# Ledger of designs, part 58: designed miniproteins, single chains, continued (2)

Each design is a single chain, and the fold is of that chain. pLDDT is the mean over its residues in the fold that is shown.

## One batch from the design tools (miniprotein)

Design m5989
Fold by ESMFold2-Fast:
Structure m5989 (fold): chain A 66 residues (1-66)
Amino acid sequence: SMEEDAKRALEAAKKAAEAGDGAAASTANYHLGIVGGSKEQAEEAAKVSEEAGLPAAARAARLSGK
């Protein structure tokens, strides 16, 4: 379902950000938007990326937010 896809995408984005992988985090954040992630999920992904020191990934999350 879209909800399950969005949850999986959010978890992937958070894991990539926590690992410091900016490219993977950015890709996962864009994918979260594509699978219909909510604005709340996009903001959560953006904040995790910012806290990890990945500002480009945080921007990707916000740009892909619905």
Scores: mean pLDDT 80

Design m5990
Fold by ESMFold2-Fast:
Structure m5990 (fold): chain A 65 residues (1-65)
Amino acid sequence: GVEEMAEGIAEMLVGLFGVPREKAEEAARRAAEYLAQGDVEAAAKSLHEGGGLEPGVARGLARLA
């Protein structure tokens, strides 16, 4: 579900990109909510703006989730 997707994204943000856990959890939750609605671009924007990922990296991660 959305919670499991958010946790998976948060673990990637922390483990692969060095994002602080609290910031990663908030960005991941927003991204997962948008992905549940099929809005990949909004999810990518949330990962970029909230998670601090580069736009291309954020879009790539959103497409793979």
Scores: mean pLDDT 83

Design m5991
Fold by ESMFold2-Fast:
Structure m5991 (fold): chain A 84 residues (1-84)
Amino acid sequence: DMEKKIKEKVLKEAEKEIKKIQEEHPWLTDEDVKEMLKKAREQIETSIAIGKGMGLSDDEIMQMALNSAKGAIEIEVMKKKKAY
């Protein structure tokens, strides 16, 4: 199942990015990390659905999901930074 493989691989990369961000921004709480992961997961699922609907290749879907997950994480960091 390529969809499951894409989701798992992209989610693993998102988890690594969030961990790196938390190390760089120690003011981020575990709840903030959980919210970032939730938003990344939502964007990964949306990107897979859109990419499949557009007839994109598995590689194109993976790249789109990676970019969308990273964007969602960056937005959450910006929102949290504004709150502090």
Scores: mean pLDDT 82

Design m5992
Fold by ESMFold2-Fast:
Structure m5992 (fold): chain A 70 residues (1-70)
Amino acid sequence: EEKEEFIEALKRIIETAKNLYKQGKFDEAKKLLEQALSIADKVEEEFGYDPEIEKLRQEIEEMLKKIDAE
């Protein structure tokens, strides 16, 4: 399923960003998280509201806030 494919991609990007954050690569982590937000917005526009995508969006925003605190 195309939608499932995007959700899995979002999860992978978030995990990659978490690993970059742990390595102190904040700029790279931020770039990936911003890209993930863009993907989430496009998926929501195409497929409509999804609680899993909303949860992932919230997780991305929390991580961006942590990076901005560095």
Scores: mean pLDDT 81

Design m5993
Fold by ESMFold2-Fast:
Structure m5993 (fold): chain A 85 residues (1-85)
Amino acid sequence: FEEKYEKVEKKAEEVRKLIEEVIEKAKEQGNHEALREAIMLDAELGIVEIAIYMAKKTKDIELAEKAEKKLDELKKKAEELKKKL
């Protein structure tokens, strides 16, 4: 159970790094639409990170699972956005 929270926290860090990379590439290319989308993904990730913190604090496995699913969605969107850059 603790290992599940660690896995979700690690996945969040990976997704954060990916989104930051996309933001930097969009800025470098002057792609304002991609930058807008990347900033929206960053905001959603912030909400998910709060959910992960709460899940760990309260040992809420269901909340951790919902956060993991949302991280998978954010990762897919960030990867698709990166592919277009």
Scores: mean pLDDT 84

Design m5994
Fold by ESMFold2-Fast:
Structure m5994 (fold): chain A 80 residues (1-80)
Amino acid sequence: DKVKKIKDAVIEAAKKDPTNVLAMNRALRETAEKLGATEEEIKKAQEEFRKEVGVDTILAGVGAALRRIGDQVDEELARR
């Protein structure tokens, strides 16, 4: 499941450093590219990230970072 793999990669990056937006964005981008994920699959992964932010206190602090990752992904996909 591409959505789950993308979500898990970003969550692992967030747990290492919840303030490192660049590392989270890199994990999202590289995992999505490696799997050949569609824009729809990436958006689904972002929805799952939003659910996780409400459950795990460590992830609650990264809500803004996850929104910024979404913007970066939309920009990257618009170029393709």
Scores: mean pLDDT 67

Design m5995
Fold by ESMFold2-Fast:
Structure m5995 (fold): chain A 62 residues (1-62)
Amino acid sequence: DPELEALLRAAAVGADVAEHPELAPLDLDGDGVVDGADLWRAADLNGDGRVTREEALAALSA
């Protein structure tokens, strides 16, 4: 999914929520920026310190 890949790339470089409002639910610390750490934390739904592709896709689908 090209849109999903674009969102992943944006988040990897620190996406500003004002520029990417679709990422607002992934701004877990409320600082107005969604970075890779927020995405990895959200995608690691079982807390095992590992993120699968399916977990990452689920987090971005929220």
Scores: mean pLDDT 59

Design m5996
Fold by ESMFold2-Fast:
Structure m5996 (fold): chain A 64 residues (1-64)
Amino acid sequence: SVLEDLYRTHGDYYERQGDKYAAKGDLETAITLYRKSAQFYLLSGDFDGAQKALEKVKQLEKEK
């Protein structure tokens, strides 16, 4: 649906923003952005996208 496509697009957006903040060492902001990405992927039914975003959260939590 159009709504699912919109949510997936937001998931992609927040994942890319999370990657940018992680790359510059802002782990707290990156974790927040990856969690938002996962929420939007779940709303879109993209469970694989949500799993990948949550895995990135787990990796960054280990670096803190």
Scores: mean pLDDT 88

Design m5997
Fold by ESMFold2-Fast:
Structure m5997 (fold): chain A 65 residues (1-65)
Amino acid sequence: TAEALLDAIRAAEDDDELNELAYAARPSAEAAQEVTLKILKAMEKLGIKSTNGKDVRKAIEAVDV
């Protein structure tokens, strides 16, 4: 879910900027779900399976979110 992915991003790094990014991606359930799907597709393309903040941030940078 969008919530689970955003929580993973937040927990992966104790980084205020990353936490703000996760928060900003939660304007609504629908928007968050769409963002989550884009991030999941990017992670799949990059072969990223960890919840490490650096890896997840790289996936986010690879999508139009």
Scores: mean pLDDT 58

Design m5998
Fold by ESMFold2-Fast:
Structure m5998 (fold): chain A 62 residues (1-62)
Amino acid sequence: ATREEIIERLMTEGGLSRRQAESTVDALLEGGAVRLAAIADLERLLGKELAQRVVEEVDSLR
């Protein structure tokens, strides 16, 4: 998936604003504690299965 496709999916499925979706993607790409916090937030909003798919899609951008 492209960065824009992931952002749109977070907005449509997660109910995030564009700014929140962009910040989440950036946090997942940065790594460390900010990535772990972003994963926890996604699991809370989307559930573990969909959160894992988002993480895999973002990791494919690396």
Scores: mean pLDDT 83

Design m5999
Fold by ESMFold2-Fast:
Structure m5999 (fold): chain A 107 residues (1-107)
Amino acid sequence: SKEKEILEEIRKLFDEALAVIQDPSLTDEERAQRVLELLDKIGEIVDQAIKEGVLTRESALEIIRYLAELEQAVDAALKSPEMRDRVRAAIGRVRDRVTEALQALEA
């Protein structure tokens, strides 16, 4: 299904973000920059899925779970409070968008 394809694409981007955040060869700034770029791509895919009406309650909850996993990894790996806060803010923006869409699906 298109929903399954979109969720698999989003999952691959989250897996890439987790790999970046766990890469000991990268600085906190490099990790933050690459994860922010991946979160922008995730946000674009989420917005398109909402627009096309293919985001379901199940996929929204899975995305929220992926965001929570990434936030935990960011908090554990990034030593710079400034870079941590930047990435957490971006995670929050994607989470808010998914949560708003989830609320609309349950209304």
Scores: mean pLDDT 88

Design m6000
Fold by ESMFold2-Fast:
Structure m6000 (fold): chain A 88 residues (1-88)
Amino acid sequence: MELEEILKLFEDPSSRGLQVMQLSKARGVGEEKRKQIIEGFLDGLGMGEIARKLGLDPGTVLDGRRIELSDEEKREFAEEVAKASKER
């Protein structure tokens, strides 16, 4: 998947892509769990399914939903997703 196609997925505030990206930036989510969140996104999992699989606290999930992401942070996440997709 190309970077521009991934970025389009983040334009809708209700999109799976934006929700998963917000989860990856939530308080208490370390670098290792962030990589697992990206893999879950590539496997077609929704935010709630990823959170349950990784055993994330409901407060962490709710914190993630309140995170406003800059265009730079959205681009960085899209680049990480594109890289992970190419490594498959």
Scores: mean pLDDT 72

Design m6001
Fold by ESMFold2-Fast:
Structure m6001 (fold): chain A 80 residues (1-80)
Amino acid sequence: MSSEDSSLIVGSMLIAMADDDEEFKALLQKYLDAKAAGDNDKAVAYYGQATYRASLRAGLSEERAKKLADLTAKDVAAKL
């Protein structure tokens, strides 16, 4: 069952925010650096933090933002 469509929607939202949010850009860079270093646990954590930040900025409640971050972290972990 394709979580791929959900990841694409979240990914597009994250990319749009990267142009306007330097802290968000820094979290994505930390994700890429951790992934390149083979530190999958840190990579998942940074991507989850980026998704949480994006969700809050998009107007989601803290509870919904955490749920979306957890789902996204699970998806990223499965692909590493």
Scores: mean pLDDT 73

Design m6002
Fold by ESMFold2-Fast:
Structure m6002 (fold): chain A 62 residues (1-62)
Amino acid sequence: SLLDALRHAIDAVEAGRRDEDVIEDLQTRFHLPRDLAVTLVEFARSSLAHGSRPDLGPPVFE
């Protein structure tokens, strides 16, 4: 889902992964078009740069 893709992008960017690697992961794992994958990575970087991580819900332990 888009929400899972956004969470993945935020977590990957926060972990210090390269933008291109995150874009490729979003395209491959979530079947997103490149334009949308780029937008999610840019959104994740913008959110983290402002010191606020979006609350996408608690981590699910399963």
Scores: mean pLDDT 75

Design m6003
Fold by ESMFold2-Fast:
Structure m6003 (fold): chain A 97 residues (1-97)
Amino acid sequence: TRREAEEAARRAAEAAVRTGDEAADFAAKVDPAMGATLRDLRDGLAQAVEEGDWESAAYHLGAAATIVATLGPRGAEFEARFLAARDTLVRTSLILR
C-alpha cells in the first residue's frame, strides 16, 4: 500500500541518515572538505525526509554514494548502503506518482 511504501522509505532514509553521519566522520579524517560535503548531503537528505520529498532524498543519496565510492573499500560499504536506500526511495516516489 502507499502507507507501507512511505513507512519503508522513511525507515530506509533514517538508516541512510545514520550511515551519512558515519561516512562524513570517516571522510573528514581523510579530507575535511569531503567530510563537510557529505555532512551537507546528509543534512539535505534529513530535510527531504522530513518534507516527504522522496525524489530529493534519492538525489542526496546518489550524490553521497558517488563521493564515498572514491574512499576505497570502506567507502564501497557506505556506497552500497546509500544505493540500497536510494533504490527504496526511487521505488516509493514512483508508487506515489
Scores: mean pLDDT 84

Design m6004
Fold by ESMFold2-Fast:
Structure m6004 (fold): chain A 60 residues (1-60)
Amino acid sequence: MEKVKEKQKLISEGNKKIKELYDKMREAARAGDKEAFEQYRKEINKVIEELSKKLQEIDK
């Protein structure tokens, strides 16, 4: 039951990081920096993957 609160905290923190990375990705797109855009996209995917792994560990 307490795991639900831990999951919510992780999701909240993950969403905050994802929003920050999206903001940076948008700036890179505006500047025409495709390499930076791709790197931020990969970072977003990495944050999602890490969040998924942590949520899975809590469910164990």
Scores: mean pLDDT 80

Design m6005
Fold by ESMFold2-Fast:
Structure m6005 (fold): chain A 80 residues (1-80)
Amino acid sequence: MEEVEQRGREIAEYLENHPNLSPAELAEVLLRAAEVYMEWVEATREPLLAKADPETRAKIEEREAKLRALLAEARALAAA
């Protein structure tokens, strides 16, 4: 968790220090931010699942699958 928070702060500092990023550069930074967010989701997964009922667990898994799909789409768009 702390490591993910630290990476988030580093990305924020990069954006503050580079206010004139091109659209392509901004897209790469946002993709890295999305990857950090996904790591945060993974880091909170086990504690949430350990206490979750089956319905809540299914919703958490659906959320993760959707986020992974969105990240994959964003990565494909950035590569195009």
Scores: mean pLDDT 70

Design m6006
Fold by ESMFold2-Fast:
Structure m6006 (fold): chain A 61 residues (1-61)
Amino acid sequence: SEAEELIKGGEETQQGLIAKAQAWYDKQKKDPSKAPEAEKKLEEIKQKSQDSLEKLKELAE
């Protein structure tokens, strides 16, 4: 149950970070010179979010 609570808290926190990253990307994509790098950074944030959550689940066995 403690592990489940930790995972839920992690999911909520990471969704908040992804929402902020998406808002940042939505601003950056208006500039064609910035859009490709911004998209790459958004995908990195999403991937790191998933990797962190999976690692948390492994540690919480």
Scores: mean pLDDT 78

Design m6007
Fold by ESMFold2-Fast:
Structure m6007 (fold): chain A 84 residues (1-84)
Amino acid sequence: SMSIEELIDKLVEAAEAGDLERAAELLKELLSKPGGREALLERAKELAKEGRASTVENLAAAAELIGDEELARELLAIAREYAR
């Protein structure tokens, strides 16, 4: 079983590549772990601050694919806050 840190790193790589199906599967595994949602939201804020808002938007699309509309809205809010 992968750690939260390993899952987030792989999830971000998949989202950055636009592999939304792979991102969705990794996201489901991450959200099965205690603290996974919170760790993802903190990573998304850092990605947005780094100018990687498009990666955060792809994370939101992955959240929509798994039916987590609340997480998708939170991720889109993060992306919009730091959009140029």
Scores: mean pLDDT 88

Design m6008
Fold by ESMFold2-Fast:
Structure m6008 (fold): chain A 61 residues (1-61)
Amino acid sequence: SASEVMAALSRMSDEERQAFFERVAERARELEKQGLDFSSLSLEEQRALFLELAGEVLREM
């Protein structure tokens, strides 16, 4: 989860890290198209969602 995401990010180059965040952002945009309003989420909820999407992207890499 969070520790796995942080460990993976620490091993990435700046270029790989940028590509990773772009893939996470693409997943977030898909959720927005399905009706998720990020502005309605608390900071804690936004962090939890980021970790979920980040974990999903890492599993596909």
Scores: mean pLDDT 79

Design m6009
Fold by ESMFold2-Fast:
Structure m6009 (fold): chain A 74 residues (1-74)
Amino acid sequence: SAETERLIARLERLLELARKLAAGELSRDEVLAAIEADPALSDEEKAWARYMLDTLSAEEIAATLEGLIAALRA
């Protein structure tokens, strides 16, 4: 569905940031700034992304997002 495709696109953007954080290409502060600046993310999605960033490693965030995207595509 179009709603699922839009959600997947937002999750894929967050996954790209998580992968860059894990690779050391972006700092935690740079990832947070990118999340806050993304007009496609809701306030709730930004709050959830901040919570993940505070509680999980970059690798754990990437794995979580990959799992969610895979489940939505199934």
Scores: mean pLDDT 85

Design m6010
Fold by ESMFold2-Fast:
Structure m6010 (fold): chain A 80 residues (1-80)
Amino acid sequence: SLKEEILKFLREAGAPERVIRAVEKAPDANHAIGVAEMELYRRKEPELLRKLAEFAYEKGLITPQQYENMLKLAEEIEKE
């Protein structure tokens, strides 16, 4: 399933175990992306946010605008 692909991506990218556990609780792939974005932002993980944005965009799970917004979140972390 797309959700299992997201979980595999996060594990291979080295996402923290707490992030992975939160994403596992999501009911579907779209919610899984949203949970992953929120958790990576909270944990100040800009590189993982960029990798998530690229993965989600390539899989057709997010729009071009959502992709750009996720990249901006990563930039905001790095500026603070």
Scores: mean pLDDT 87

Design m6011
Fold by ESMFold2-Fast:
Structure m6011 (fold): chain A 66 residues (1-66)
Amino acid sequence: GGLVVARRIAGFFVASAQGAANTGDFDLAQQIIDNMLELAKLSTPESSKILTEAAEYSRKYLEEKR
């Protein structure tokens, strides 16, 4: 998939991780972040950067909710 697909996937995972964090399910939120990082390893360098940045954004969101 192209960069458009990577951005859509990243957006979905960010929304899902934030949703889990907002309900207090930090374990699920972390699992979603870990899945983003695993997908990044299987992606092109450009898509990997988008997914990794989305994962870092979600991680910071988790820290702020703790």
Scores: mean pLDDT 82

Design m6012
Fold by ESMFold2-Fast:
Structure m6012 (fold): chain A 68 residues (1-68)
Amino acid sequence: SAEAEAIAKEIVAKIEERVELSEEERKELFEKLFKHIKDIIEDVGAPPSKLAKDQITEAYIEEIKKKQ
């Protein structure tokens, strides 16, 4: 889905503003986010709200920090 791809790219860009990622980490993060956003759209029938996108962004940042 083009919409899921666009939202995943938006969230990756926001995460990269706050944490440094290698090229491989960025690729893996994008693929994981793309699947997550696609699953949300399929389950709910609508894209995540701004609040939900912000919460997803924070959750992924915390997970990345735990691995470092």
Scores: mean pLDDT 84

Design m6013
Fold by ESMFold2-Fast:
Structure m6013 (fold): chain A 76 residues (1-76)
Amino acid sequence: SIDEAVELAEEVAKRALELGKKSTPEMSKGLEQTAKDAEQAAKLARESSEEVAELVKAGAERTKQHLDALEKALLE
């Protein structure tokens, strides 16, 4: 659903910002951009069809997996 896609994208944005605060300045810039992209995707999902929301959800799921991998690498 659109709401589910929006929630997931916003959660990804929050996680990226939080991880960015604990990262190097260079990584922080990349994570801040990831957060902005996810927040923009959430806005697009709100204004779009369920078909677009499905694409946003898939993208957010991929980004979430990437953030999880980065977080685990930082916990070394």
Scores: mean pLDDT 80

Design m6014
Fold by ESMFold2-Fast:
Structure m6014 (fold): chain A 87 residues (1-87)
Amino acid sequence: SFEELYKRLKEIALKKFEERKEELKKLKDEPGKLALAIRDLLPSEEMNSLPIEQRNEILRKIGEELLEKLELPEEMREEVMEYITPL
């Protein structure tokens, strides 16, 4: 199901996020690069198998949660999210 797929993708992203957290923090002033790094935490194979609308929803939901875990100001999170696009 989509919900099961979402949970699996989120678990993968969270694991990679913890491994790369210090790297991601260094990109806080480079929103486009940070957005690319966040997208790279998700498996491209699975993401490319999804309809664009579902892919974008997953990217937005997971991206927002990960940016909150980086403790970035809301304004900076919003700027990064503008660059979140399909893989």
Scores: mean pLDDT 80

Design m6015
Fold by ESMFold2-Fast:
Structure m6015 (fold): chain A 78 residues (1-78)
Amino acid sequence: SLDFSLQSIKAANEIVTASEGDPEKAAKKVEELSKKLGDEVTVGALSYIVTRLIIEGGDTKLVNTLTKEAVKLIDRLS
């Protein structure tokens, strides 16, 4: 839905802003938002960020950290 998409984009912006490119800060913000907004919205946010980082040739360590966080959330949703 549009509401889900907007929540995911807002969450993505919060993760990017809080992380400042630091994988540890990114992981902490992901955990915080998962508790606040739920795992589905947070997975949506991570999908958005990881896709953008891959396209832009972003930091591999950050991509790997966010992908691992997404896998943990997907496992909980299964």
Scores: mean pLDDT 82

Design m6016
Fold by ESMFold2-Fast:
Structure m6016 (fold): chain A 69 residues (1-69)
Amino acid sequence: GSMTLSEEELEKIREFLSIFDLDKDGTLSKEEILALQSVLGIKPIDGVLDDRTWRVLRQYVLTGVALVD
């Protein structure tokens, strides 16, 4: 990926995503991404980990606030 994150930021994101990992394998399925989008209020709920979904997720993990426009 083209993103550079600190080790601590990556760990926090990984730990948060593990809550939505139904298979407990560290990989998000489409169904898990749909659940994540629903919980964070991200629209459209399409099960795609796009730039919008990723930015809202990162913001929520790092600041505790999910902002969707």
Scores: mean pLDDT 64

Design m6017
Fold by ESMFold2-Fast:
Structure m6017 (fold): chain A 85 residues (1-85)
Amino acid sequence: MEEIKKYFEEARKLADEIIEQLKKGPVSEELRKKFIEAVGKLMEEYWKEKYNEELARQHGELAKKNAETVLDKIEEDIRKKKEEA
C-alpha cells in the first residue's frame, strides 16, 4: 500500500508538470519518459501486490504504452489548436 501510494503521488506530480509545460510549449522528452516510467511502475506494483509478478509486468507494460499514446494525443491536439489560433 505505501509503495503504491508513493508511485501514485509521483505520477500525479509528473502529470502536473507535463500540463504546465504543455501550456508553454512541447513537453521535454525527459519529463515524458519519467511520467511513462512512473505510470508503469505504479501499475506493476499494484498488480504485483494484488496478483502476481507475471500479471504485474504485463499491466506495467500496457500502462506505459497507454500513457505514451495519451501523451502523443494531447500534444497533437494542443499543437493543432495553436495552429488554428
Scores: mean pLDDT 76

Design m6018
Fold by ESMFold2-Fast:
Structure m6018 (fold): chain A 75 residues (1-75)
Amino acid sequence: AEEVKEKMEKEVERYRADPSSRVVASALSEDGKSGIVIAEKDGKIEVSVFTSEDASKESIEAIEGAKAYAKARQA
């Protein structure tokens, strides 16, 4: 929901405010209750996951899949 989206937007803003970092990707689940922000800082990939208590298993699995894919890169 809006809470997860707001937290994601703040995280994106933090990375954008830091000249040593950049946002690579961000994704929000269909129900808006789970989300991911992927950033690069000082050549290192950082992954932040945000989840609402009401998130469905499907939404959580989709974001976990995205996180695993990001960690594996495009392997």
Scores: mean pLDDT 73

Design m6019
Fold by ESMFold2-Fast:
Structure m6019 (fold): chain A 96 residues (1-96)
Amino acid sequence: KERAEKLANYVRDAALKLTPEQIDEALKLAIEESKKYAGLPTFERVAATNKALAASVLRLYDPEKAEEVRKMTPEEAVAAGNAVLDAIRELRKRLA
């Protein structure tokens, strides 16, 4: 639990440091990657999509940390993806 929270917080902080263009690129990369998982059961597809989103953020912010996403459990992936979405929502509030 502590490791999952630390990883989710790191990915969230990384997302908060991205430019609007980098956020758009990360979302686009995550959507394209999620299409590869269209044949999976709903839960596995959701977990894979969240993992892809976290990986896209780390690839733009700190590519060396992108390997950490590949090692995520489905639970950690969902938490990390939700943390990225929360960060994107916070950035949008700052721009409005």
Scores: mean pLDDT 75

Design m6020
Fold by ESMFold2-Fast:
Structure m6020 (fold): chain A 97 residues (1-97)
Amino acid sequence: MKEGKFVFISVESPDPPTHSSSVVVRNGEVVRRGHSGHPQMEELTDFMAELAKELVRKTGVEVAVLSAYVSEDQLTPEVREKIKEELKKKVEEVIKR
């Protein structure tokens, strides 16, 4: 089992971010969840919660934090899917030995 205390993973759009989503998971449970209120950020937050739980389960870290920051003009399904893919890749990198 990989031992670690804390993992933080974030994704940020190149444009100044006006919207955010964040999830904190401890011991496989979501202890904090927040977003800027846009439907694309709500959907992304749901995805991030499950991804963070998986990260904790696979690595054994005590706390995992996932965050995403997006500009207002990029609140589209296409950008959301791109952010999901980038977050998955970053999580997979952390899971590696």
Scores: mean pLDDT 76

Design m6021
Fold by ESMFold2-Fast:
Structure m6021 (fold): chain A 86 residues (1-86)
Amino acid sequence: MEAKEEARRLLLETARLLEEAGAPPEAVEAVREDARLVESLSEEEAERLRLAAELALRATREAVAAGESAVRGLLAGIAEAAALLA
């Protein structure tokens, strides 16, 4: 239960950051869609997604702080998560 709630919260925070940084609406919508899909995951899948979402949010924040593309930061974080959780 907690893993699903945390994953959803992290994804929604990432979507908010993307929107504030002026990312395309399609990118914001994609992350919000992922947050909606969390409920359909198993607890084990949700825990993996929580870790991935944490990495994605961190990379997105770092990109925004550096004046880089928020979407590029998100993609870099997703790639890191995919490599670590494979």
Scores: mean pLDDT 83

Design m6022
Fold by ESMFold2-Fast:
Structure m6022 (fold): chain A 95 residues (1-95)
Amino acid sequence: GVDTPEGRRDINIGLVLISAAVRGVAEARKAGAKTLDEILDYMRSNKELNEQVKLILDYIENNDLTDEQSNELARLALDGLPVEELKKKIEEIKK
């Protein structure tokens, strides 16, 4: 069930991916994307978005998280902080 460590990790991954998708769609639209294909192309080509998502997901994969830590990581995925600032925020969560 979802209350297992594996189930909770899958939920945390899902929350981060949903947050990143919401932000990615909004940024694509702001950049002038009008069609689904244009949105998907924007998101695939956005190196910083993909690096931010990978950094957060790598942290989730390698750590057991509290609900508070999981919520903070989903929020960071939505915020779109530069990679170097995101690394600093993740180090703060590790404490």
Scores: mean pLDDT 80

Design m6023
Fold by ESMFold2-Fast:
Structure m6023 (fold): chain A 65 residues (1-65)
Amino acid sequence: VSKEAAARLLANSLTFDKESDTEVRIEGDKITVRVSNPSEEVREDLEAAKELAKEAGLELEVIEE
C-alpha cells in the first residue's frame, strides 16, 4: 500500500467510525488524530491504526483531550 493511500484509508476509518468529536490531520507522512474521551472500542481502533501506520512507514500521533 502506498503511503498516500494508507494515510487516506486511516483518516477515513478514524473519522467515519467514531461518534466522538474526532479531528484527523494529514501532513506529509504524519497523521495526527485528536480525540475527546475515546471509548474502549475507539481505543482499540486507534491501536490497530498505529500498527497499520507503522507497517506503511507513516507516523501516527494520537492526542487525547
Scores: mean pLDDT 69

Design m6024
Fold by ESMFold2-Fast:
Structure m6024 (fold): chain A 94 residues (1-94)
Amino acid sequence: SHEEVLQELEEKLEEFVEEAKKASEEELIRLLNELYRWVKEKMDEVNDPEVQKEMYLLVSEALEELAKTFDPESEKYKLLLMLSRLNRQLAEEI
């Protein structure tokens, strides 16, 4: 059920963003690693390029939204925007 996987991802991203807003730089890196592990496992389970493309776009959007909650001069902002752009590029290559 690709709709169920996308809904699970949206819920996971909402939880991630809420927790990450309160996180130190070290905790943010940990949360990002946990998110990427979860997303990778789901992508491997789904094994559908169209769903994987939508998943990358949802991750990109959530990371960009999160980035905008931090100071534009911060390392958190720069890291999150870089990762957002990377996920968008990965989606466009599918």
Scores: mean pLDDT 87

Design m6025
Fold by ESMFold2-Fast:
Structure m6025 (fold): chain A 63 residues (1-63)
Amino acid sequence: SLDDLNKQAQQVREQLERQTQKALEENKDDPRRVELIKDIRDGMLLILDSSLNLAKEALRKKS
């Protein structure tokens, strides 16, 4: 289950990076928009990492 969680998290990260790359390319001439897109990406990655860490802690305490 931990390996499955890590695999799912990696797939979500790849999807996010794909969407981020597209958004950055579409907005490459707008530095302010580029910074906003990067900030949103970083925030979403933080949420993903925090969620994964919470799941790992729950599994650790239940084993």
Scores: mean pLDDT 82

